# Designed miniproteins, single chains, part 44

Each design is a single chain, and the fold is of that chain. pLDDT is the mean over its residues in the fold that is shown.

## One batch from the design tools (miniprotein)

Design m1508
Fold by ESMFold2-Fast:
Structure m1508 (fold): chain A 74 residues (1-74)
Amino acid sequence: APSEEEIEREIERAMALMKATVLGLPQRTRDVLQAVLDEGGVERADLRAIAERLGISVATVRRAVRKLQELGLL
């Protein structure tokens, strides 16, 4: 089993990578990520309401959600 120090370093590295990934996303994709998280995640999110709020199509929201799930962010 890894030591507590190894686990701590792995968590720090994963968090830094996740932050870099999020900051590298297009603004619209980040807006969708935030809106879905505000709704309590994909299972609770009303994608139509998010699309209306952000002024984009439901298809655009669904594509962004799929990309975010592929990246492990949702």
Scores: mean pLDDT 81

Design m1509
Fold by ESMFold2-Fast:
Structure m1509 (fold): chain A 67 residues (1-67)
Amino acid sequence: SPEDRAMLEAALERARRTAEETGSQALREAIEEAEAALASGAPDLRDIAIDLDVLDGIERIKAVLGV
């Protein structure tokens, strides 16, 4: 849906910022997968957006903790 697409686009913007700041390879790989899903019109864009936001949060916490 347009709403689910907008959620994923917003999650991608946040994840890209965190990936640039932290150098997280896990986030870069997740971003590539999410962008491919968005381009292909995958039915699970909302779930991908949620998963991407969770990973973004984890990578930000890891950066703060130095792990």
Scores: mean pLDDT 86

Design m1510
Fold by ESMFold2-Fast:
Structure m1510 (fold): chain A 94 residues (1-94)
Amino acid sequence: DPREELLRLALELGDFFAESADYKARLAEAIEAASRERAEEILARIEEVRADESLHPIQQLAREFAIITDGLDLPAPVELERRSTDTSYADALA
């Protein structure tokens, strides 16, 4: 099930980036409200990122998380937004 796969991945990424329980709850609610077609579209974009072996693993995970939050029309994650002000993290996203 694409929505179940997307939910698992989103929560794993939320845990990796140390997102709040409230934000993870919003991720779960948005995915449950999403159509199967929307979930499949998001997963397809993630597979494109995963096919790019030139990306650093942290850059890849950050792009996957950004694709999920953008695809679900959610605000930028607080932890990802906070880390984007760190030069090392900003370099990983660029």
Scores: mean pLDDT 73

Design m1511
Fold by ESMFold2-Fast:
Structure m1511 (fold): chain A 95 residues (1-95)
Amino acid sequence: SAEAEEIRAMSEQEIINRLKRLLARALGIPEPGPDDSSLDVVRRIAENLPDTPEGAAKVSAAGILLAAIEFAAKLAKAGREVGIEDLLTLERTLR
């Protein structure tokens, strides 16, 4: 697919940064900078969500999702199709 070919052409960091931006947009928070770590993004999410059980659940889900994004990007760049498939699933989920 065109989406899979685009992922194959991107660097690991470009893939991670793209999905971090999609996650931020899905949560209604400001987009992270390209040099922001996943922990920086989780902290920014926590700062922008209400201090409620629903907010805490979203922060936890975002942390897990960021870890999944980084792992899938590593697998994809190591030439594993499962990593590309996981990245496509994550991108569709965040749209």
Scores: mean pLDDT 79

Design m1512
Fold by ESMFold2-Fast:
Structure m1512 (fold): chain A 80 residues (1-80)
Amino acid sequence: LTPEIRAQDAANLRAALPAMEADVERGEKEDLPVQTLVNRSVAARIMAVAAEIAGDQETADRFRELADRYGKIAEEKRKK
């Protein structure tokens, strides 16, 4: 990746954080399917890896936190 492309990727990933943070809060309140929560957890982990590759560790850490939150909601749902 060129530095310019990496910077743009980091900016795009950072811009996606507020929407995903709102979505995980919605997932905690609404009865979303376990598979949907698992898929969103995986998507957040992919975004975290992309942010780390782009050199934005703060954004990567935040996406990992969101992935963990989605995974926790899915696990709690599996117990019922």
Scores: mean pLDDT 79

Design m1513
Fold by ESMFold2-Fast:
Structure m1513 (fold): chain A 78 residues (1-78)
Amino acid sequence: MLSLEEIERLLEQAEEDLKRGKELIENATTAAQYTAGLLLVVAAGANAYVALQQAEKIGAPEELIEKAREIIKEAGGK
């Protein structure tokens, strides 16, 4: 299972990928840029989901669980 530190790193990566993916989608002038943005959003959602599953298993702080849920919601909303 992932450690608390690894879960935090995974959520940090997911948050960065979500932000970058949304920026690429919003500013896309080509199909390739839009697709790249979508892939980053999907990756962010997947990483946040893994982090959520691991956080729940180890009884991580509710703040980390909620952060994972919010990233998943935002990723699923695109």
Scores: mean pLDDT 82

Design m1514
Fold by ESMFold2-Fast:
Structure m1514 (fold): chain A 60 residues (1-60)
Amino acid sequence: SKGLDYAQAGMTHASLGDVEKAAEYLAKGGNPEPEKYAKGIAEGDAKTGLEGIIFSAAGG
């Protein structure tokens, strides 16, 4: 879905340190806290944890 595409784009931008674009795309993807997740991914603080949550929630 387009929402998943936006979420993936947001995570990619965050991983590259582009927090503003990451937050924008995550918000379009339906993330309720886009700035928090964008910053966390960019800083590496929550990157592994967030990816783990996304993978376990989406993939089982």
Scores: mean pLDDT 67

Design m1515
Fold by ESMFold2-Fast:
Structure m1515 (fold): chain A 79 residues (1-79)
Amino acid sequence: LDEILEEVAKRGSEETGEDAEALKEQLRAQMAAFGAKYGLSDEEVERAARLLVAYDEDEEAARAELEALVEEIRARAAA
């Protein structure tokens, strides 16, 4: 997760001129809040972050895995 957040924050910092460390902290807090809201494990939060980055780069390649993750979360919430 940290490596993914660092890469995303670095790209955002280059585009906006904002501090990369501050952006990384914001992204980490958002991912932690997302995981807490849906009862996700740290591993599942990491998987979601990787898929969101992949989706931004190549929507078709990541779509099936994102749909599978959403169904997994929904099934857990229903149980």
Scores: mean pLDDT 71

Design m1516
Fold by ESMFold2-Fast:
Structure m1516 (fold): chain A 71 residues (1-71)
Amino acid sequence: DEVLKLAQEMGDKGYDGLQKYAELVKQGQEALAKGDKKKAEELFKQAEETKKEMDKQMDELHEQFGKALEE
């Protein structure tokens, strides 16, 4: 049960972070296609920051998940 709870939290946070990352990357690619390099760079920077925040949260959840697997 605790394993499933942690897996769900990891999935939820990972999915939210990945979705935000993907959306920002898509917007950045669209900006590049329109020739707006500066806007694209800003969007890609936001995507990278979103990824860093997600990675930090996932690291903590990975530790908790490992402990839960050992019961």
Scores: mean pLDDT 76

Design m1517
Fold by ESMFold2-Fast:
Structure m1517 (fold): chain A 94 residues (1-94)
Amino acid sequence: MSLSEQGRALLDEFDALRREFLAALEAGDREKAVTLLEQMVAVVKRIPAARRDLLRMAVEELLALLDRFAERFPEDKAYVEGLKAELLAYLEAA
C-alpha cells in the first residue's frame, strides 16, 4: 500500500471509531467510550511521522472528542487530561 493509501485507510478507521464513540457517549456507555478512545489513540500512533499533516489533524480531532467525553463524564476529567498530555507529547515528539 502506498503512503497515501495507508494514510487514507487510517483516516477511515479513525472515522469509524469516532462514529462508534459518539454513539457510546449518547448511550452513556462509559466503558465502551473509554475502549474506543484507547483504540483511536492507537490509530493516531500508527500514523507515519512523515505525515505530520494527518497526525496533527487526527490529534486535534481526538482532543475535541476528549472534551466531549469530559462533558459527558466530568468525574473522568483527570483521565482526559492525562490522555490530552500524552497526545500533545506524541505530536511534539513526531
Scores: mean pLDDT 83

Design m1518
Fold by ESMFold2-Fast:
Structure m1518 (fold): chain A 67 residues (1-67)
Amino acid sequence: SLAEKFEEVREDARELAEKAYEKVSQGVPLTEAVKDAAKELKKRFPELSEEQALMIVSTELGKILYA
């Protein structure tokens, strides 16, 4: 279902955001880490636009950074 697809996207985005957070903690610029994570999310879910992938990853990373 569409709802199941959204949950799968969120789970993968959270995984990618956690990897991006680790890279930022090691000195990678935030913008670079986010773009790399968004590119990987779009590769896994080609139906997402680049803007959608970037927004989803940025949202999940924000939850980690400001938790």
Scores: mean pLDDT 84

Design m1519
Fold by ESMFold2-Fast:
Structure m1519 (fold): chain A 88 residues (1-88)
Amino acid sequence: STAKFAEEMEAEIKKHAPEIIEELKKKGIEKAKLTIDVEAMDENGKKVKRSLEEILPSPEELAKALVAFEWLLEKGKMKLTGVKIEEV
């Protein structure tokens, strides 16, 4: 169910985001562009590469997005191949 899916994602965020928030704050990162590179398999078993990009307004939102994307990619059997965080 959608409720159970949201609950599982929130549990992963609660578990992992605090450490990421602390590290981002130590580095003075407040607002940043998050770029994630992923590999997925298409219906024919061919590897396809994609890049996703998002501007996040705070360390809390950055950490939340990073944990949520990593968890969603794992659920979708996609591989996270790169992460880039750039201050804006």
Scores: mean pLDDT 79

Design m1520
Fold by ESMFold2-Fast:
Structure m1520 (fold): chain A 80 residues (1-80)
Amino acid sequence: SKAEIDLKELEELTKKAVDTLKELYKKTGDPKYLEKAEEVKRKFEEFKKRVAEGNTESLLPEYEKFKKELEKLIEEAKKA
């Protein structure tokens, strides 16, 4: 396919976002960063499950949106 869901790329972005949020928790002590890390992990697991259960082409818009959300989270976390 010319366009496809890359679960390995998404997993790597998810891990980076989670690691960044955990570092913010270590610096601030604010539990909101741990809550966000757990939310991000849960969202990835749900997406992975949907990919396994459904047609991947129909999930491409959700994949692109989630990837963009993860990139934004990583960037915003670097500024905090």
Scores: mean pLDDT 80

Design m1521
Fold by ESMFold2-Fast:
Structure m1521 (fold): chain A 91 residues (1-91)
Amino acid sequence: SEFGEKIIEKLKELLKEMKELKKKYEEAKKEGNEEEAKKYLLEAEIILGVAHLLYAMAKWLASKGIVSEEEVKEIEKILEEIEKIYKEMKE
């Protein structure tokens, strides 16, 4: 569906941003820049929050027959990748 495709595209963009934030976070920590590291961790937390909202929206749209079961599964897979990166940043 058009809505499912748009949600998937947005989540793929958020996943790319999350990967870039992880690199920036690791660099800031290596440099001892605690302020920049905290900023990137907060930005990652915001991305995670947005990803969860998009997933909730996709599930609601699926209940209305607008988004397919396959699209929901793809969305869930991308969300799990975003969650994994965030967990790695918190370790």
Scores: mean pLDDT 90

Design m1522
Fold by ESMFold2-Fast:
Structure m1522 (fold): chain A 80 residues (1-80)
Amino acid sequence: AAREALAAGDREAAVAAGRAAMAALRNTDAPASIEDLTPEQREAAIALAVGLRAQFGEEPLEEFIATSPSEFEREIAREA
């Protein structure tokens, strides 16, 4: 999982797991808006973005956003 990869310091695995998690959310009713997420899902997504930024800096988060076609992923990043 993305949080487990972050704890291990595996940047590549953390980015990959984060992308997979966001892709799963996106595929529920793609592209899902941030308002379509439950409060728990929204908090988890924001916490993941904050963790990625804190652990690895802006570059992995920017790559994550740049590969994301959905507006809600950019909204998550803004709230991080």
Scores: mean pLDDT 60

Design m1523
Fold by ESMFold2-Fast:
Structure m1523 (fold): chain A 93 residues (1-93)
Amino acid sequence: SHMIKKKMEETLEKLLKLVEEAAKKLGLKEEEVERLKKEIKEAVEELYELILNKEAVGLDANGNELSLEEMPDNFLERFTGELELKVKAAEAE
């Protein structure tokens, strides 16, 4: 779907910005930042390929199946939460 692909691209852009902000807080080296960006891009693209081929199903926080249109927003929310937890853990060390 054209709309799903657009949502994927918007989600990826937001995730990459979150990585850059987290990297600044953690004092990560440029090589580590570029590696994380590449890994996130590849993971997002792979996940969407699986979803489009009906080989993967997204679940919300309560374990309910997400529609294909809802998955980009849910993915962004979940990744943002995970990233914030990792930043807090690193700041506490």
Scores: mean pLDDT 65

Design m1524
Fold by ESMFold2-Fast:
Structure m1524 (fold): chain A 65 residues (1-65)
Amino acid sequence: AAALADAYAAMGDAATAAAIYTHLGDLAQAAGDYASAISYYTKAAAVAADTAALSAKIAATKAKA
């Protein structure tokens, strides 16, 4: 759940939070929920050390949204 990723981010476990948000974004995109996918990838990018792949995923999802 997104709440679990939010909890890991609040605890300072940015790597686990980024992984969970990215996974949720991928699931939302596969389901055709592009708004949720963009939201989750954006949250992942906010806590991730490397945002290049996430920026590409956000751009690709926005093209469909």
Scores: mean pLDDT 76

Design m1525
Fold by ESMFold2-Fast:
Structure m1525 (fold): chain A 76 residues (1-76)
Amino acid sequence: SKKKMLTVVMEDGKTGERRTVVTDSEGALEILRRMLEDGYTVLRLYDESGELIAEVRPDDAEAFTRALEYLRTEKK
């Protein structure tokens, strides 16, 4: 089966640098889990159609939980 590809956009809190990665659900989950460790202050997750699924900030526990559940569900 073809894996669904997601787009992850991250912003570095120190430099303001924006990084874009196209990856599968497992790759997006790893990026989300490492977000705080890697110094990103904003993460946006887009589906294969380019629709925004979630915008996650360090202080938004509900957005973080929703993004995790979406990615875990898509792994099945």
Scores: mean pLDDT 75

Design m1526
Fold by ESMFold2-Fast:
Structure m1526 (fold): chain A 86 residues (1-86)
Amino acid sequence: SSQEISDQALKLAEKAYRAAKVAYFQALNGDIEGAEKNIETAKKYRDQAMKLLPKSPKDDQPTIKSKLDKADDFIKKAEKAIDSNK
């Protein structure tokens, strides 16, 4: 069902957001290897959620997209923090 798809997409987007946030704090604390691994994890979950997004009910798409946008913000912040420590 499309509702089960949107529930799965949101859970994946939340996993992407959590991994991206962890990566950012790891990068700030000098754990560059940990940050890079969590960026890869965040991108994996983001990409999985993005594949499910267009199959989700139209009314659920803005919520999923908002969470993915927050994940992308933290991925970018983590990548910049890594670059600042190189």
Scores: mean pLDDT 89

Design m1527
Fold by ESMFold2-Fast:
Order: C-alpha cells, then structure tokens, then sequence
Structure m1527 (fold): chain A 86 residues (1-86)
C-alpha cells in the first residue's frame, strides 16, 4: 500500500472506537505481507482484540463508518487522478 496516510488514519480511527490494537503493514507483495505478519506473531507483537467490544450493533456501526471513510478516500484519490490525466 502506497497511501500511508489513509492506512494510518483508518488504523487510528478503528483503534479509537473499538480499542482494537491495529498494526499498519505496507508491502508490495502478498508474500511479503505474510512474512511480516508471521514475524510479528512469533515475537508476540500482534495484540489480541477485545471480544467484549464486538457486539453486533457495535460491529455494524464500525463497518458503516469504515465504509464511509473508504468511499471518501476513494473519491479523493479519483479526483486527484482525473486532475493528473489532463
């Protein structure tokens, strides 16, 4: 993922509303991402989410907010790409 700002913003937002510890991973290949995740798991650096915060209603609200953010960022990126396509 090249857009570090969007990834960081989503991680911070989700962490704030769910209390889930979210780790940002940037990798060119899926294989590289898998390697990083496995390394973090071996070191015990991947925190476990709090299941008490995963109520059905909370999950729906979070999913809707995340979708809204993704749509907003996608629109922003599309506008920028159209400007560059002149």
Amino acid sequence: MEDVETAHRLAEHLSRITGYPIVEVSAKDEEEARRIVEELRKRGLIPKPDPEKSSPEAQRAIAEELRKLLVEENTRLSEQRVEERK
Scores: mean pLDDT 50

Design m1528
Fold by ESMFold2-Fast:
Parts: C-alpha cells; sequence; structure tokens
Structure m1528 (fold): chain A 77 residues (1-77)
C-alpha cells in the first residue's frame, strides 16, 4: 500500500506539483510505462495550473494509482 501524506493546511502550487511528481514516480516503480506515468503527471500538473486544491490533486493522484492497480490512500497531516 502507498500512502500520500499531504499537509492539508498547505494549499500551494508547489505542493500540488510535488504530488504530481510523486504519483508519476510511484506509477513507474510499480510497473507502469514511462508514457503512462508521464500522462498522469501531466494531468495532475494541468489540474494545479487550473487552480485545483492540494486535496483535489491528491485525490486524483490516488485515483490514478488505484486505476493502475496500486493500492493507495491519502493521509492528511
Amino acid sequence: MVVLEVDSSEDTKEVGYQIADATGLTLRVNGASQEEADAVRKKLIDMVDKGASVKEVAEAGVEALNAAGVEAEVRYL
């Protein structure tokens, strides 16, 4: 199981981009192709650029991980 730990008090683009990067890397180490991992990362970055909250980006990241067969959850700190 993968846990994405998110400080829910920090709603910044920097944290959103970090979640996108972590999600892409997690997909790669769990057997996803570079193209699949990059597509998910780009989707999450686009969400951040469009003003999605850190919580929305984290939930989308977990959804992408679960869809790829990686058991994942969000933990809010």
Scores: mean pLDDT 78

Design m1529
Fold by ESMFold2-Fast:
Structure m1529 (fold): chain A 86 residues (1-86)
Amino acid sequence: SALEEKLRRAAELLAETIRRMETASPAETHALAQETLDRLIELFADDPERRAALERLRATMEGMSAEEIRLALRILHRELENELAK
């Protein structure tokens, strides 16, 4: 399905971002997170609920530490993987 393909692309993007964050500075972690959320928001542009949730997360991450951002993205990745496993 179109949704399944988007979820797979989102999970792959998050996995790549999480790997890049392992060696990133705090400033690089913030930049990577914002770029990743922007791409996810575009990917789910036709899904108002998912888009709104991603926009809220993006806004919240502006006030997060690098450690909090890494945790938030790992949680999001796990949620997407769980949805794909259905």
Scores: mean pLDDT 88

Design m1530
Fold by ESMFold2-Fast:
Structure m1530 (fold): chain A 75 residues (1-75)
Amino acid sequence: MDKQSLKSSVDIFMKQLVKEGLPQKDLDLALQEAQNYVSDHVDEVQVQRELEEAAKLKNLVDAAYALAKIKGKLS
């Protein structure tokens, strides 16, 4: 998967968090956690190499955000 697809998924997710009215500090933490989680786990996904990977990366970003909230890093 190319870097542009990953960036697009993160950008869409961040726009969604802005609409939810999160403060900038929490947005910055969410972005950092999402990027770190995707980076840590993307290499573990070796099943497909095409469009289906875009959906998986989006799911990983969503999971990273949920994990950040559980850890109390987001207000």
Scores: mean pLDDT 56

Design m1531
Fold by ESMFold2-Fast:
Parts: structure tokens; C-alpha cells; sequence
Structure m1531 (fold): chain A 87 residues (1-87)
């Protein structure tokens, strides 16, 4: 269970990074409509990561809690930067 949650969180972190890069590239290309669509996908993936991270924290394992908290912070920072590109 814990290992499965860690694996899901790592995969979501990877997808979040890829979506953030796509948003940046679309903004640079001037395709703001597609950039906004990708930002919505990014927001959904960040919420999914937060849910998995909360499940990981609920296990009470100190290592899992630390990993989950760092993943949440990283995902929120990525989302914030992507949103700022579209202001």
C-alpha cells in the first residue's frame, strides 16, 4: 500500500512537470487558448497528487509524511508559476 501510493505520487509528479512544461511552451508560442486548457489539466493533476499525498500522510509513517509534504509543496509551486505565465 505505502509503496503503491509512493509510486502513484512519483508518476503524478512527473505528469505535473510535463504539463507545466507544455503550458510554458504554449505561452511562448502565443497559443494562450491551448495553454489555458493544459493549465486546467495541470490543476487536476495537482489535486490528484494532493489526495494521494494525504493518503500517504494518513499511514502515519514519518518518511512517507515527509515525502508527501515535499511533493505537495513542489506541485503547488509548479502550479503557481504556470498560473503566473498566463497573467
Amino acid sequence: MIEELKQQMLELSREIGELAQEVEELVKAGDLEKAKEKLKELEKKVEELKKIAEELKATGDPEAIEIAERAIEAAEEVLKKAKELLK
Scores: mean pLDDT 84

Design m1532
Fold by ESMFold2-Fast:
Structure m1532 (fold): chain A 70 residues (1-70)
Amino acid sequence: KEEEARKAIKEAEDAINKVDLSNPELATQAALAEIYLAIGKLDLERGNYESAIESFKKAIEIANEAIKKQ
């Protein structure tokens, strides 16, 4: 489960890094994804693996929606 969470972090970070930050709307979406990534990392640190993975999945979804708008 911790390994699954670590893979989700990498996937979320990779997706966020693909968002075009020169567009203010997309930059806002990237910031929201980063907030979910941070929430997930806090949950992971506390041992809340299920909540962490859910937050990472939300970060990935938000980042991918921003990428689709590019």
Scores: mean pLDDT 82

Design m1533
Fold by ESMFold2-Fast:
Structure m1533 (fold): chain A 74 residues (1-74)
Amino acid sequence: MSYDAADVADIILEALRREGLNGISREQAIAYVESLQGSSLPLELLLRAFPVLAGEPALSDETVAEALARIQAL
């Protein structure tokens, strides 16, 4: 993939902070993105699942769409 895992993680963390969610560390977000760089799963599903798997509430559809657009622009 052409994007850096740290850049994707920073976009995810910014989306979480927009909704007042701050329980996920940058290291945790980077590790999650790196674990998925060989996966055939859609990035949108990964964005939706990650906060919930980390014990945070799910992101809104609007926040997911904005984060996905930013990642696709990398």
Scores: mean pLDDT 73

Design m1534
Fold by ESMFold2-Fast:
Structure m1534 (fold): chain A 118 residues (1-118)
Amino acid sequence: MLKITVSGDPEWVPLVEEAGQILEDRYAGKNPHETRTNVKPGKEEVDVVVRKSKGFTIDENRLNIIFVENLKGAFFGVPAQGYAFVREEGELVIDGEVKYVLPHPELLARLIASFIGL
């Protein structure tokens, strides 16, 4: 079970819960690679549990998703410390084309998967 704590402006919990559901659906029966994060998966399946934090708090034994206004790129993660910064606005441009309006649950699910070694 992957435990996530969300920090930033109100309303981001539903978006991270949607990204968690996409992650569970795509990676059912696969385990996060424990050596890439301080987050220990408590079971053999990717069950996602999300909660909101008060302010910018790093919860131990959880993946900490921190929404920020100003970030180069869409994401910046520190797997060894169990946190990632997510840009809360703007567009992700790939090969000169707008691929995602930020924040985006599908892009979040892909980046969380990469972050935890799926």
Scores: mean pLDDT 65

Design m1535
Fold by ESMFold2-Fast:
Structure m1535 (fold): chain A 76 residues (1-76)
Amino acid sequence: SLLEQAKALLEQAKKENASESALSALENAITAIEAGDYAAASVALQDASVEFAKEGKLDLAKQAYELAVEAAKQAK
Protein backbone atom coordinates (compact mmCIF):
# COMPACT_ATOMS: atom_id res chain seq x y z
CA SER A 1 0.00 0.00 0.00
CA LEU A 2 1.02 3.65 -0.34
CA LEU A 3 1.03 3.94 3.47
CA GLU A 4 3.39 0.96 3.88
CA GLN A 5 5.71 2.33 1.15
CA ALA A 6 5.77 5.80 2.78
CA LYS A 7 6.54 4.28 6.22
CA ALA A 8 9.32 2.12 4.73
CA LEU A 9 10.80 5.20 3.01
CA LEU A 10 10.72 7.08 6.35
CA GLU A 11 12.66 4.25 8.08
CA GLN A 12 15.22 4.16 5.22
CA ALA A 13 15.60 7.97 5.39
CA LYS A 14 16.25 7.76 9.17
CA LYS A 15 18.94 5.11 8.60
CA GLU A 16 20.60 7.37 5.98
CA ASN A 17 20.54 10.35 8.41
CA ALA A 18 18.25 12.50 6.28
CA SER A 19 17.55 16.04 7.51
CA GLU A 20 14.76 16.94 9.94
CA SER A 21 13.10 18.86 7.04
CA ALA A 22 12.99 15.72 4.85
CA LEU A 23 11.78 13.50 7.73
CA SER A 24 9.12 16.06 8.71
CA ALA A 25 7.84 16.16 5.11
CA LEU A 26 7.56 12.33 5.05
CA GLU A 27 5.77 12.33 8.43
CA ASN A 28 3.33 14.94 7.06
CA ALA A 29 2.76 12.70 4.01
CA ILE A 30 2.07 9.66 6.25
CA THR A 31 -0.41 11.68 8.36
CA ALA A 32 -2.18 12.85 5.16
CA ILE A 33 -2.37 9.27 3.78
CA GLU A 34 -3.82 8.02 7.10
CA ALA A 35 -6.44 10.80 6.88
CA GLY A 36 -7.27 9.83 3.26
CA ASP A 37 -6.03 13.22 2.00
CA TYR A 38 -4.07 12.02 -1.03
CA ALA A 39 -3.76 15.54 -2.50
CA ALA A 40 -1.99 16.76 0.67
CA ALA A 41 0.05 13.52 0.70
CA SER A 42 1.24 14.16 -2.88
CA VAL A 43 2.38 17.71 -1.97
CA ALA A 44 4.19 16.49 1.19
CA LEU A 45 5.92 13.70 -0.79
CA GLN A 46 7.03 16.27 -3.40
CA ASP A 47 8.43 18.41 -0.54
CA ALA A 48 10.30 15.34 0.80
CA SER A 49 11.69 14.61 -2.69
CA VAL A 50 13.01 18.21 -2.99
CA GLU A 51 14.63 18.02 0.48
CA PHE A 52 16.29 14.66 -0.32
CA ALA A 53 17.61 16.11 -3.62
CA LYS A 54 19.11 19.10 -1.74
CA GLU A 55 21.00 16.59 0.43
CA GLY A 56 22.29 14.60 -2.57
CA LYS A 57 20.12 11.61 -1.54
CA LEU A 58 18.92 11.07 -5.10
CA ASP A 59 17.56 7.52 -4.63
CA LEU A 60 15.40 8.71 -1.71
CA ALA A 61 14.34 11.74 -3.78
CA LYS A 62 13.28 9.44 -6.65
CA GLN A 63 11.32 7.13 -4.32
CA ALA A 64 9.51 10.08 -2.70
CA TYR A 65 8.63 11.50 -6.14
CA GLU A 66 7.29 8.14 -7.37
CA LEU A 67 5.10 7.91 -4.24
CA ALA A 68 3.93 11.51 -4.86
CA VAL A 69 2.77 10.47 -8.37
CA GLU A 70 0.95 7.44 -6.90
CA ALA A 71 -0.75 9.67 -4.28
CA ALA A 72 -1.79 12.13 -7.01
CA LYS A 73 -3.44 9.28 -8.96
CA GLN A 74 -5.52 8.41 -5.85
CA ALA A 75 -6.57 12.06 -5.44
CA LYS A 76 -9.34 13.36 -7.67
Scores: mean pLDDT 89

Design m1536
Fold by ESMFold2-Fast:
Structure m1536 (fold): chain A 91 residues (1-91)
Amino acid sequence: SAEARIAALTEQLLARAEEVLAAARRAIEEYEKRREEAEAEAAAQAGEEFARELRELVEELKRAIEAGDARAAAEAVARLLELQHEAAQRA
């Protein structure tokens, strides 16, 4: 199930928390620089619901990073990877 994959990815990411958090911070900065374009691309590729879920997960990840919550950040990254995987499978 998606939840089982998310749980497994979260534990794997948590084992590499420093690298994952550094990469996530860079990805958020890049996303925010071109947010409108990124959201339009996501909506065109996988629909409006996908773009909304992507935005929500990016905001969740941003909050987790600001709070220094490595587990919440890892879970948000795992959910983002699963969302992208599901979008690719539907394309």
Scores: mean pLDDT 74

Design m1537
Fold by ESMFold2-Fast:
Structure m1537 (fold): chain A 92 residues (1-92)
Amino acid sequence: SEARAALQAALGWDEAQLAEIEAAAARVDELLKDPDFREKLARIFEAFKTSREEAEALLDELLASLTPDQAATLRLVYDYLLALHALHQQQV
């Protein structure tokens, strides 16, 4: 609830946009049932710890291998996680 309110205030996102992101996150959970998808996503998160440029390159490769709907869903969730990370860094 507080994270939702903070995102509305910080990013100007409304309730409908947050609901869309939550629905997209549920679709990513379905994609995570695929072992190959999980491995590729894990490599992106590992790369993100040391190089954002490498993580973005790996993300672009993963997005190119997905259907347009899956790619849009993953990009939306990734952008949401980046926004949460940026907001958290601003608070301390």
Scores: mean pLDDT 71

Design m1538
Fold by ESMFold2-Fast:
Structure m1538 (fold): chain A 81 residues (1-81)
Amino acid sequence: SREEILALLREIASLAPPAMKAVVETVIRFIEENDLGPAQIAQLLRELRAGIEKDKSLPPENKAKILALLDEAIALAEAAA
């Protein structure tokens, strides 16, 4: 559900360093303000994932945890599309 996706994104934001947290919070606001459908949410989250995967500032374990939560959010969005 949309609420489950938003909950996962809020968990990611809580684990993320300040710069990444700001990006994730911007994504949350964009989803909420624009009433995005599941397919649009899935695409937006895949773009977020690509950006996080390229980030070299995170310790590998923290990055893996964030990516795992994001993959769960993407799977929920794709299942609802």
Scores: mean pLDDT 84

Design m1539
Fold by ESMFold2-Fast:
Structure m1539 (fold): chain A 91 residues (1-91)
Amino acid sequence: FKITIKLKLKDGSEEEFVIENSSMVSSLTAAQLLIMGHLDEISEVEVTVESKSGSDAEKAARTLAKLGEKQGLKLKSLSFSGNKATAVFEA
């Protein structure tokens, strides 16, 4: 799994993080912790999940989107392309 997290911060700056791990659970956990650590600072989050399976990428992106929604973020878009899934949500 490769998860790319792009944060748009409230001050107008942008940060990008990449998480690579063979385990979906480990990748999702790391991504969740990173997003949670920045909740007070973020205006928008873009998460792109890449996997050997498009269905796994979709499941991972949907899981992260739901967790973002539980933390007060609003899902703006969810898109799929081959082995990639991208979720965008805003504070």
Scores: mean pLDDT 78

Design m1540
Fold by ESMFold2-Fast:
Parts: sequence; structure tokens; C-alpha cells
Structure m1540 (fold): chain A 60 residues (1-60)
Amino acid sequence: MTPEQLKAQLDKLVSKVPPELQAQAQKIADQLHKQGVKTGAPVVDVISQFAEQLSKLRAT
């Protein structure tokens, strides 16, 4: 999987978040993208981590 494909998937997920949460969601996505590229993590694992972080953000 390319870093570009991972970024595109994360950006797409951020775009579905309410505007008031987009800045926080984008920050999470950027951190996970950087970590995923560095570790070579599968896209599915990175997306799962993003969904978990987003769920915590929405629950607050």
C-alpha cells in the first residue's frame, strides 16, 4: 500500500466528520498517517485506529 493511498482514505474519513470536529479529526488522521508510513502498517489497521480515536472524540 502506498503512503498516498493511506492519506486518501484518511482524508475521505475526515471529510465525513462534522465541521466542528474536522480540525481534531484531521490532526488524528495526520498522526496515524505518519505512524502508518513509518511502520508499514496495513491500511485496515490504521483506519481501525482512526475509527477508535474518532469514537472517543465523539463520546467526549
Scores: mean pLDDT 76

Design m1541
Fold by ESMFold2-Fast:
Structure m1541 (fold): chain A 74 residues (1-74)
Amino acid sequence: MREEQRKKLKETIKKFVNGEIADEINKKLEERGIGNDSMERIKILGELAGLPKAVIEKLTMEDINEILDEIAEE
């Protein structure tokens, strides 16, 4: 993932943590018929961050946790 793409993902995760996009994520999960799939939540975060599909498909829980740790250090 490029640094600029990672920066966009980090800003989107900050909005999620602050509750700004929680309803949008839940709505997209419901539309897909998925109630509690962590991988689909990751894909939705990538889509909301404006990442290319090829980058989104390679996202893992480890990538998200690393960004969450960086946010917690701020």
Scores: mean pLDDT 71

Design m1542
Fold by ESMFold2-Fast:
Structure m1542 (fold): chain A 87 residues (1-87)
Amino acid sequence: SLKDEILELLEEMIELLEEEGLEEAKRYMQRAKELVENDAPIEEIEKELLKAYIYFQEKMDENSEAAKKFTELLKKIGELLRELEKK
């Protein structure tokens, strides 16, 4: 399901942030995952994703492999959330 795909991508994002030592961004992504699991409004989920993104931008070099992977995962999550909103 779309929900299961979003949860899988969020878990991959949480693992990436843990590996990079970005505990605050990891907490935002964990909250986003809980919101998805509880079928919360898309706006609430996106708010937590935005907080993680802002924190990540402040701490990471944009040309790093971690930054590339973060951006790719975030883009995929955003696309799937838009598809979920259409239902």
Scores: mean pLDDT 84

